# Designed miniproteins, single chains, continued (2), part 53

Each design is a single chain, and the fold is of that chain. pLDDT is the mean over its residues in the fold that is shown.

## One batch from the design tools (miniprotein)

Design m5941
Fold by ESMFold2-Fast:
Structure m5941 (fold): chain A 98 residues (1-98)
Amino acid sequence: GPIDEREVLAALALIAAGIEKVIINSRDLSPEDKKALEEVRDHLKRAAQALEAGNVDEAISHLERAKQAAEKISDPEIRAETIRLVDTLLEQVRSLKL
């Protein structure tokens, strides 16, 4: 069935929390990769705030910036996984537009 705003907000929160756990728990994470993941996390939080305010286009803009930050990650597995998660969120947020 169609994805609703509550499900998208829950997905945004879960993915942001997952990224935060990687930042906190990864001893081998480079300073550059940590910064890129922090930028992804911050943009996901801003996307959630925009969506709660009814600003779907602003939420999409923040998710596109999250993807750009994810592309800066040097670790290929973390980069690929983070991009896939952000792309899924972009598809879900875009689906809220009729």
Scores: mean pLDDT 87

Design m5942
Fold by ESMFold2-Fast:
Structure m5942 (fold): chain A 57 residues (1-57)
Amino acid sequence: ADLLEGVRAYMAGDVEAAVRHFLRALEKDPSNQLARDLLEGLRAEHPEEVDAVLARL
């Protein structure tokens, strides 16, 4: 599951992988508030790295 993989990546410190997995979770279910909240938290903590990943989409 993309949400679980995103959480695992976040716990491992892999911000890029966490962002990609949370985005995939949102593509499958745009109403997934937990994925939105976790992605927003990552952007607040690591804005430059998150923005770099988003710019490659």
Scores: mean pLDDT 79

Design m5943
Fold by ESMFold2-Fast:
Structure m5943 (fold): chain A 71 residues (1-71)
Amino acid sequence: SLERRLREEEQRQVAREVAEKLREIGDLIQEKIEAEKKLKEAEAAKDEKAKKEYQEKIKKIEKEMEELGKK
């Protein structure tokens, strides 16, 4: 019975870790959507500096999402 309870705790811990990662990924997805929106606005305004800034921000967010997906 102790071994069963330890296994159930392990399963609950894994579920919590997955839920935490999904929240982090969700936050990054929202940041990416906002950055893409700002990039589109910068393109419409022909602001080359803002366009580069948001493209770099999107790349950083994509790298963070990739790192989280590997764990």
Scores: mean pLDDT 81

Design m5944
Fold by ESMFold2-Fast:
Structure m5944 (fold): chain A 101 residues (1-101)
Amino acid sequence: AEIQALEKAIAADPQNAEAWYNLGLLYFKQGKYRQAIEYFKQAAELYEKQGQLKKAATAYNFAGNVYFSMVRFEEAREYYQKALELDPNNRLAKANLGRVE
């Protein structure tokens, strides 16, 4: 039900960054890592276009978390760095970078 509602929201408005972000969270929770990454990347790009840099940083940080769960530490590091570039005070991205260095 929740995924279907978010998919309908995106079909109605593909620029709805929050709907893409929430799909990423749900797919990550279900272990559907490849789709979760694409949804978080889409959310981050839309948030950047909208000037919501802290929300974009959060979405990139979660993309990094998905890569970390896949044991793909180089890609995880890249996305944590992207998050920190957009929000230098992002405590989660700083902590997560320490885990993949």
Scores: mean pLDDT 89

Design m5945
Fold by ESMFold2-Fast:
Structure m5945 (fold): chain A 60 residues (1-60)
Amino acid sequence: SKERLISLGEAIVKEAEKLDPEFAEKVRKMLEEARTKSIEEQRKMLKEVGNELVKLAKEK
């Protein structure tokens, strides 16, 4: 469900905030937008967020 995805996303935001607060804010906004998007758009947004998070985590 979308609600469950949002809860997961909030946990991801907390982890992202430890790496880059600006990026965490972007993820938070993407999750809000994702609520109004189709699953296809949500997947695209999540893939982009995942790529950036991986880059940040590698440098941690």
Scores: mean pLDDT 71

Design m5946
Fold by ESMFold2-Fast:
Structure m5946 (fold): chain A 90 residues (1-90)
Amino acid sequence: MEEAERLVEEAREARERGDYIRAAELYFRAAVLYAKAGNAEEAERAAREAMELAREAAEEIAEELGISVEEAERMIEEGREVYTARARAL
């Protein structure tokens, strides 16, 4: 599943650039694509990356932007909800 692998690579690049919301969205999209393809282990890895990134990114984003960790977590969750809604529509 090259598309899911490509999304994981793009997510890593986004994280390195500090685009935490985009990185979380890309990891969640990759997890869904792996799951749809029957690659449960890859789906679990991508989901774990997304969850860990969401937690760590929320703390870093809150510090950098001067907002609460709760607000940063909400921003990441909104990104996840948008991509999940699109995946379910397929």
Scores: mean pLDDT 69

Design m5947
Fold by ESMFold2-Fast:
Structure m5947 (fold): chain A 98 residues (1-98)
Amino acid sequence: SLSEAEFDGEVLLALMEIIVAIDKIAYEKGKLTPEDVKRAAEILERLVDEMERLGAISPETAAKIRELLDKAKQAAENGDVETAIKYLEEAVDLAREA
């Protein structure tokens, strides 16, 4: 592994964790909207695309994370922000295992 790609991967993972943590705080305060979840999922998708490009995660792991992000967006569209947060957390956990 290249040390620069490893460092960039760690930074991208930290950004994913921060984004999900912000939405969890909003959820705990009763202020999380479906649109907040959709925006978070779209940002996480871009971070996952960059992690895959850098080789920080495998294409197989990236595909699984994208599936979880799509499920989060679908739950948000149905107004189920609790289930949406769960899928965002699962996506971050999977990225961390890479």
Scores: mean pLDDT 86

Design m5949
Fold by ESMFold2-Fast:
Structure m5949 (fold): chain A 83 residues (1-83)
Amino acid sequence: MEVKVITDPLEIQKELVKLGAEEDLYSRLSKLGVIEKVIVTEEKLEIVFKEEDPEAAEKSVQLLREDGLEAEAEGNKVIIYKK
């Protein structure tokens, strides 16, 4: 019901770990592009990059899927679906 917007890297990493990601995933994602914010809802978590880079977004999806997360790219965003 509430939308949570997170900009702190440590809090972003905690949210990713809650979804089943490895503790270093934020570090790996941040090497692909500058993360502006993460938007957390009941159904999904959206990673928003400062710039639109389709290659970085697609590589981010691959890293998320390697960690067992259901993810897709949409412009400057990578969307992770919750169970």
Scores: mean pLDDT 81

Design m5950
Fold by ESMFold2-Fast:
Structure m5950 (fold): chain A 92 residues (1-92)
Amino acid sequence: GIEKLKELAEKIRQTTDPAEAVRLANEAIRIANEMSDADKETLEEIKKVIDEVLDALSRLNEQTTDLDQQFDLGAAILGLATVKAAIENQIK
């Protein structure tokens, strides 16, 4: 649940490996989607963690010069942004 999402966010913030960041981000997307039926307070906490992950991935993407890695990071960023938008629609 939320504890695992926070752990994944911290690992993404600490990694310099785009491939590891993408793997961890995809796991975070899966867990967040599995928690879609959570209460409003939990959804707001998930949204905060997703914001932290998005910031970390965006910084890593700006530092990455490999086109395949940039594509994979971009896909992960889009996936997380989509989950965030869904959460925002539920908690309004």
Scores: mean pLDDT 85

Design m5951
Fold by ESMFold2-Fast:
Structure m5951 (fold): chain A 73 residues (1-73)
Amino acid sequence: MSKAELQARIAELEARIEELRAQRAALMQQLRAMGPDTPLSEILRLIGEILRLIGEILDLEREIERLKAQLAQ
């Protein structure tokens, strides 16, 4: 890829990470707001969703590092 294409892709991925971090923060607040009467299955469902978002963020961060390494060549 050209340098301009790499820079554009990095910016796109950074914007996506910010969106996913906002979604994660919202789910974390939802989990915190759960009362003692909340079924364990519902708690585990939210934890699973949070973990999936964390995984997506990590994958995107690794892709950014890969692209930055290409720019540093």
Scores: mean pLDDT 85

Design m5952
Fold by ESMFold2-Fast:
Structure m5952 (fold): chain A 92 residues (1-92)
Amino acid sequence: SALLDPDPEKRKQALEELASDAGDIEGLVKRFPEIAEPLVKALSDPDEAVRQAALKAVEALLANEPVMKQLEKEHPEELKKLLEAAEKAKKR
């Protein structure tokens, strides 16, 4: 997965693409178990640009009501962990 790439520029690119794909509800919901853990890790990434890209990706996802509603129904535990990690990242 590009979100776990050793190159921080590749991780940043993958997060920017994820933010732009936030409107693909079905694709995002189906992939959510695979992307939630990498997103949580990216919010604590040693690279500041990667952390900022991760926060923007999470904010884009949270701004999409239909996506949030479907994630709460299909992947409530992964969503809860992501929301807790995002709140912690915002306090830094």
Scores: mean pLDDT 77

Design m5953
Fold by ESMFold2-Fast:
Structure m5953 (fold): chain A 86 residues (1-86)
Amino acid sequence: MEEKKKKIALEYWNLILDRAFALRDPSPDREEKIKEIEEKIKKLIEEIAKELGISLEEAREYIEEAAIGASEELARASRESEEAAR
């Protein structure tokens, strides 16, 4: 995996995790936090679209594929580590 694609995947994954955490937060500023995270996701998609010269829809698919790949690699590494500890 390209280092650039890996960086994008980690950034998107962190935003998705922050969003999931915010959704569970009973804080009165929850909606504001979610809005900020959604804007960051939108900016990331726009940045990738501009950088790669692709559409916003294609940039979104690219980021989602990168995030899925990174998630699968992390899950695999976690399983291997757990298996080695047993």
Scores: mean pLDDT 73

Design m5954
Fold by ESMFold2-Fast:
Structure m5954 (fold): chain A 58 residues (1-58)
Amino acid sequence: SDEVLATLSEEEREMLETLRKNNYDVKKAAEELGVEPSRIIEVEVKAAIEELKRWFGL
């Protein structure tokens, strides 16, 4: 969500947008950005945790 994106750095937001653009194919997103797939996964997990905090009012 937009609120979760606001908690991320510019680089982390670019990683998530690239992931979405590639239909959540982590390998393709990582190749396009020139990063390790594990970095994309870390950002996705971070965004998911922030979304869960928002949903549960934490």
Scores: mean pLDDT 78

Design m5955
Fold by ESMFold2-Fast:
Structure m5955 (fold): chain A 92 residues (1-92)
Amino acid sequence: MKEGLQLLLSTIEIAVEEGGKVEIEVEGNKVTVTASGLSPESITALVLQGIGANLEGTPVSVEIQGDTLTITVEGLSDEEIEEIKAKYAELK
């Protein structure tokens, strides 16, 4: 299942596209992406994507604070974590 990976990659890409800021934190097989400066439309889309992934059994948590979205995904493979790190490094 790659819904968690796709959600985190989408969050990073949208935050950068909107001129926002993105930060990542990696703890074992858990990755947290914090994206700030998001439009309400982007927050809504990413929250719905996260809910969909969680309903399909992906361990996803989503937190909203104003224009900041924090998404945590667990159960990621080492390969998926490296894809997230590479995307973040590319857009830094």
Scores: mean pLDDT 82

Design m5956
Fold by ESMFold2-Fast:
Structure m5956 (fold): chain A 56 residues (1-56)
Amino acid sequence: SSAAIRRLAKRHNLSVATLVEALRKAGESETLLRVAVKDLEISEATLRRLVEELAR
């Protein structure tokens, strides 16, 4: 999960901290989840998995 988050952050020119905050916000709101899916260009399933990994 940490390696996947680092790769995703690098792909979008984001800091890991910024991406982690965006993923946590996506976990709190269906609307923010949809926005993150479009912005990060990943599947909803992948995004939900990353959010779940961060909630541990």
Scores: mean pLDDT 78

Design m5957
Fold by ESMFold2-Fast:
Structure m5957 (fold): chain A 58 residues (1-58)
Amino acid sequence: MEEAARKAAEGSAKAAALAGATADQAYNFHRKEALEAGASEEEAEKAGEEARRMVEQA
């Protein structure tokens, strides 16, 4: 996805981690958002996986 959308997703994932969200919750939320925003399935999966990784690193 676009760099701006990617950075927004990364920031949201970090915020979710601080709020106590699980890595799986971050993955599902961001994947769904990306698909609804018009991203491809591959782009949505990448966004979800990055969100999961960000939560795990936080």
Scores: mean pLDDT 70

Design m5958
Fold by ESMFold2-Fast:
Structure m5958 (fold): chain A 74 residues (1-74)
Amino acid sequence: SLEDYVAAVRKAAEAELSPEDFARFEEVLRMVLEGAPLEEIRARVEEVAATLDAATRRRFLTLAGLLLHERERL
């Protein structure tokens, strides 16, 4: 299910991101679960990524990409 997939990505994000960066990622998780438009989710991902350092940004975008890909399949 989408909920199970989001839960798995959430666990990966908790391991890879700081608590502060995870809180921002949690916003993206919420948007996906609430069925926000794909354009809005993508815009928020880009906005958050722009505020992160290079290494954290790469991890964040990789994790967010998994959610966006799954959302596009629905």
Scores: mean pLDDT 83

Design m5959
Fold by ESMFold2-Fast:
Structure m5959 (fold): chain A 80 residues (1-80)
Amino acid sequence: SMDLMKEAIELATKFLSLASPELRPQAQEVARLLVEAQKTGDKSKLQEAIEKLKELKKHANPEAQKIIDETISLLNKILS
C-alpha cells in the first residue's frame, strides 16, 4: 500500500541520518530507489533496495541495523 511505502521511505530517511559519511551515498541510493518505486510501481526497484540494504547492514552499527531490518521486513510485506 502507499502507506507502507511512505513508512519504508521514512525508515530509510532515518537510516540515512544515522549513516556514516562512507555509507551515506549508498543509503541515499536506497532512499532514491524507494521513491522511484513509489512513483512508478516498479517492484524490481524494491528488490534492488532490499539487496542494497542487506549489504549496508554488514557495515552498520547496531542502531542502524535495527532500522535496516525493519525496512527490509516492510519492503517484503509490500512485495508479498
Scores: mean pLDDT 82

Design m5960
Fold by ESMFold2-Fast:
Structure m5960 (fold): chain A 60 residues (1-60)
Amino acid sequence: SGPEIAAIERALIERGYLDAAARAPDGVYDALVAEAVKRFQAANGLPVDGVPDEATLTAL
């Protein structure tokens, strides 16, 4: 949902995977957020699928 996606966007911004100047936490899951999730997954040894699964959310 929008609030859950906004929380993911905020966590990615805090960790440097998403640029706050280019993207506000708006609750929209698009290609930019999916690529940020993939970069986070790769950096943390998780499966790189761009899906914010339970393992990804736990690591955030």
Scores: mean pLDDT 77

Design m5962
Fold by ESMFold2-Fast:
Order: structure tokens, then sequence, then C-alpha cells
Structure m5962 (fold): chain A 56 residues (1-56)
């Protein structure tokens, strides 16, 4: 889905914000983010690795 692809691009542009929002959604038990989160979750791992190299 194109909307899911856009979510991935947003996470790439704002990796720290995306990681923080996903962490908060997981703690909050946000069901809607869980539906798309598993698809984005793998992409988020890639982004987290890049963030660690570039932003730490």
Amino acid sequence: DKKLEEEKKEAAKNPEEAAKEFAEAAKKGDEEKTERGFEIGKFSKEVAILRQKYLN
C-alpha cells in the first residue's frame, strides 16, 4: 500500500521521532499502529541502525 510506503519514508526522514512514536505507541497499546507497525517494524530496525551511526 502506498500509504505504508509513505510511512516508511517518513521514518527514514525523521528516525528519532519515528522511533520515539513507535515506542510510545507500543507502551500505550495503540492497535492501529500495531497493524501497520509490524510492516514498518522491520524498516524501523534498519533506521535504528543508521540512526545509531549517524545521530549518536
Scores: mean pLDDT 62

Design m5963
Fold by ESMFold2-Fast:
Structure m5963 (fold): chain A 77 residues (1-77)
Amino acid sequence: SMEEKALEKLEEIKKLLKEGRYAEAQRLAIEMGIELNIPEEYLSEILRVIQEAKETGDVEGANERLDEIVEKWLAEK
């Protein structure tokens, strides 16, 4: 399902962030956005969180925010 694909890609993004692979995480997020037709509002938030993780090194906080963004998107109508 679309939800299963979203959660699978989210876990891969979170893993890439833990590994410091920010460019790959950003690329996967963009690919996810295109494939799953994620609304621009949510995709922009995801990309911003990845950029902030790169700048601050707060990967744990970034991964929590990514979970919240994706859960919110999937819960909306």
Scores: mean pLDDT 86

Design m5964
Fold by ESMFold2-Fast:
Parts: C-alpha cells; sequence; structure tokens
Structure m5964 (fold): chain A 60 residues (1-60)
C-alpha cells in the first residue's frame, strides 16, 4: 500500500518521497488518521509548514 511504501521510504531517510506516498494513501482513504498523523509529524520534522498545517487541521 502507499502508506507502507511511505513508511519504508521514511526508514530509508527519503523524507520528501515518504510525504508523497502518505499523501497518496490519504487520497485513497481520507479517513486514514494514521496516515494524516505520519504526514503531520514528518512534514513538521523537515520544516514543511504548509503540509504540517493541513494535516494538523484534519487531526484536531
Amino acid sequence: SSYLRGLDLYKEGRYKEAIEEYKKAIEENPENLVAWNQLFFLAHEIGDKATAGEAMDKII
């Protein structure tokens, strides 16, 4: 799945590619709060403020 691919990319340190795969997982299932949480934490960690803000609005 796109979510699992995102996790694998994250473990490899490929953070921008991991974000894109988490976004694909969310497109397939917008109710996937686990994918939104991972997107938020990773985007925040790499300083992608726009993506982190969007994910935070969905979680809260």
Scores: mean pLDDT 83

Design m5965
Fold by ESMFold2-Fast:
Structure m5965 (fold): chain A 76 residues (1-76)
Amino acid sequence: SRQEELARETERALEETRAEAERLASVVGRDIAMAQGMVQFGERMAELYEQIDPSVAATYREARARLEKKLAELEA
């Protein structure tokens, strides 16, 4: 029947949607690793600039804190 055809099509669409969600989750995992690297880079730059220009160091510390907050939200 037409209802059975629609049910099969809906089931197929749901399976495709679940597969796409799993793929996107894998991509987000890679982005988290990259963001963690950027947090470490920001910390090193803040330490370096603390001795050279404290205002630049403060800018790196603020950027790092914002990235850490976003990372915590993504890891939840």
Scores: mean pLDDT 72

Design m5966
Fold by ESMFold2-Fast:
Structure m5966 (fold): chain A 103 residues (1-103)
Amino acid sequence: GLTQAYARRLQAEADAAGRKTLAVAIPESVDSLTPEEAKRVGRTLGRGAAEQARARGYDKVVIVYSDSENSRIAAETAAKVLREAGLEVEIIPASQAPPDVPR
C-alpha cells in the first residue's frame, strides 16, 4: 500500500544520502483493530524499530502512517517508545507522499 511504498522511498533516500535514519510503516492491519490493540501494535513496532536503529547505529526513525485514526494512534505510540529509547522521531502521514509513489 501507499504507507509501505512511501516508507521504502524514504529509506532509499536516507540510504543514498548517507543519513542514519530508519523508515518504518504502520501496518494496514491496524485499521481493523480497536484503538487499544492499535496502541499494542505501536508499542511492538516501536520496540522493534529501536532495536533495528541501535543495531545499525542510527539516531533517527521516521514513521509513515495512513489516514486512519488507528494508524495515527499506533504511530504516536511507537514514537513515544522510540523517544524514550533516545531516538529522534518524525511522524509523516502517507498523504504527503510525492505523486510518483504508488497510491
Scores: mean pLDDT 86

Design m5968
Fold by ESMFold2-Fast:
Structure m5968 (fold): chain A 73 residues (1-73)
Amino acid sequence: MSKEELKKEAKELKEKAEELLKEAKKLEEKAKELEAQGKKEEARELKFEAEVLEGLAGIYRGLASILEKKAEK
């Protein structure tokens, strides 16, 4: 794989991670609203979904960092 391909893939992974984190934050905010309304079960489900998205974003960021370091060499 060329250095340019590694940089492009790393950029795409970072963009995906950023989008996942934005979606997770939106779900967390909605979960807080639902909890305030007494809808604790629905709030718990959204919070769990947000945690899954945050985990995926972390994986994508980690992979992007590895690809960037490989491209720099």
Scores: mean pLDDT 84

Design m5969
Fold by ESMFold2-Fast:
Structure m5969 (fold): chain A 79 residues (1-79)
Amino acid sequence: MLEELLARYRALAEELSAVDPEVAAEIRALMEEALAALAAGDREAARAHLKKAGALYAKLKAKLDPSYKPLAEEAEAAV
């Protein structure tokens, strides 16, 4: 369910753009890099990019909403 995960990351980047537009932009850039890696057949690079995006989201989200669930583990399972 990679499409579902990418949709969630885009929604999270949209949510974060109101709080921290720089972090939101970095998450979007990492998602684009993950898509490019997947198109090239490099699943390991794709996982690395999604993991970085999830870590950035987790760091910021934990300060704003401690009840959030980490997406990085879901991203690794989907790729």
Scores: mean pLDDT 69

Design m5970
Fold by ESMFold2-Fast:
Structure m5970 (fold): chain A 81 residues (1-81)
Amino acid sequence: MEERLKELEDDILEGIVLIQIGVLKSTYKREKDPEVQKRIKETIEKAEQLLVEARHSDPETRRKLLEEAIKLLNEEMKKLM
């Protein structure tokens, strides 16, 4: 029961990461500053790499990688506000 609940929570976190990546991809297309655009692109690429690694990892490592991706995406979004 606890293991299945943790898996569901991690699936929800993966969904959040995918939504945040989508928001940054939309922002990237609209960004006119080349330096900001490059930074957004690098953040998307790092988050996508963490997501791929999470999908191929054990549950504990998956959680840590998803949390790192969310942190990275949130830090970039704060810089854009």
Scores: mean pLDDT 83

Design m5971
Fold by ESMFold2-Fast:
Structure m5971 (fold): chain A 60 residues (1-60)
Amino acid sequence: SMAEQEKVVERALASAEEVLASGDPVLIRAAIHELEELLKTVTDPELKERLERMIARLRA
């Protein structure tokens, strides 16, 4: 359901924020891969934009 996709994305984004704060390059690479895989399954344009924004931040 859309509500369950939203919860999955919210949890993934929260985890990615912690990974970004850690500065650990191994965890950052893993988080990018996880968010890119999640991006393939999400259909909501707003959730896609939020995932793409986080991926860009992790790559910076």
Scores: mean pLDDT 85

Design m5972
Fold by ESMFold2-Fast:
Structure m5972 (fold): chain A 69 residues (1-69)
Amino acid sequence: SLPKLEVTEEQLAAWRAFNAATEPEWEALLAERALSEAEAEALLEARLAAAPAEYAPAIEALRKQRALA
């Protein structure tokens, strides 16, 4: 089973808003640059690092989940 994210409703709503705002730009960037999997992973880490501090608990949980995958 996937790890459970323990975040507040406010943090979850903010994280959803962040993803909704940035996902189209992220998809366009991947398509435009024809990135390798390794380059895409590096850019994903940079994107997560640039997220506002209120998303930090959700981002940490996602990083732990990816480490298990």
Scores: mean pLDDT 60

Design m5973
Fold by ESMFold2-Fast:
Structure m5973 (fold): chain A 52 residues (1-52)
Amino acid sequence: AMAEEEERRKRLEEIIKKTPNSFMRDALRVELEGKFDEFIKKYKEEYEKLKQ
């Protein structure tokens, strides 16, 4: 719904502002701008680091 979409966008903007990690901030910004493919690629790379 529209309310859920607006709240999600607002949360992403706030998270970006409070995110010190440059990779995470960039990934969130890319998703906010609608470039989801880049976001998924970066997120997978970050996730792989956490698994190791």
Scores: mean pLDDT 64

Design m5974
Fold by ESMFold2-Fast:
Structure m5974 (fold): chain A 80 residues (1-80)
Amino acid sequence: HMSLEEFAMRFAKAVMGKSKEERLQIAEEFRDEFYKETGNEELKKVLDEFIEEMKARDLSEDEFWRLFGELLQKISEILK
């Protein structure tokens, strides 16, 4: 199954240089894939929160990558 490292790498590569709308679509696809593979409700919740933050704000590149870093930290804590 997809590890946190694999998720981080694939997602970062997929969203690099993409618009807000494309990033939202990619984030929703990755959320659904990760949930399908893990069945983990808490992981789905933090991914949903990340997606809602992206929807609510027009994030700069720096803000987006900071938010993504915070997401990875939350996922790491859930997987411990």
Scores: mean pLDDT 82

Design m5975
Fold by ESMFold2-Fast:
Structure m5975 (fold): chain A 65 residues (1-65)
Amino acid sequence: MRVQPSIEELRRAIDELEREIERLRRQLAEETDPERRAALQRQIDGLELAVESLRRALREREEAR
């Protein structure tokens, strides 16, 4: 467990990133400035890619028993 994240650590990381995405999406919904909206969308996109990567790692770990 010291070398690679556990299934529980991966789930926690996904949950934390999903909470951050929700927070940014709320900010995006209230934002009227196009440049700030674009910046928020880029942050959301980056976090969504991180979530996909972690979900892939989680599936691999679950397949390993």
Scores: mean pLDDT 80

Design m5976
Fold by ESMFold2-Fast:
Structure m5976 (fold): chain A 55 residues (1-55)
Amino acid sequence: MYTKEDLEVLINIVKDTIETFGNTEEVINAIKEGLKTSDLSEEQKKEILEVAESL
C-alpha cells in the first residue's frame, strides 16, 4: 500500500493536472477513472478526490 510520501507525490500530480487543465467535470472524471484502476485504499482514493474537488 502507498506510504505517506507516495500519497503526497500523487496529490502533487493531481494539483499539477488541475493547474494545467482546470477543475472541470471532465478532469475530475479522469481523476476518478485513474483512481478506480489504482491499488490505493478506498480512504486514500477519497482523500485524493477531495483534494482535487477543493482546488
Scores: mean pLDDT 74

Design m5977
Fold by ESMFold2-Fast:
Structure m5977 (fold): chain A 89 residues (1-89)
Amino acid sequence: MTFDEIIKEAEEELKKDPNNAEAWLRLGAAYAMRGEFDKAIEYFKKALELDPDNEVLRVSALSAARFAYNLTGDKTVYDAVEKAIEELK
């Protein structure tokens, strides 16, 4: 219902500013909620790489990944986001 709209808005924001880490984060969250974990991991990594010093972004990425884990029962995205954050230290 709302995932396709979130994806569309995030893609439109990225057409205007491909360095918009928040838009990449929203794409990652939407795809994680859809169960498209490979895309979710790719987009979360892109968001974190664009703004590695942003603590709010890291917390938001982990929260989105945790919410997807709670909803789907699959920890794959959460573990990948946590690992990506560790690799950026």
Scores: mean pLDDT 81

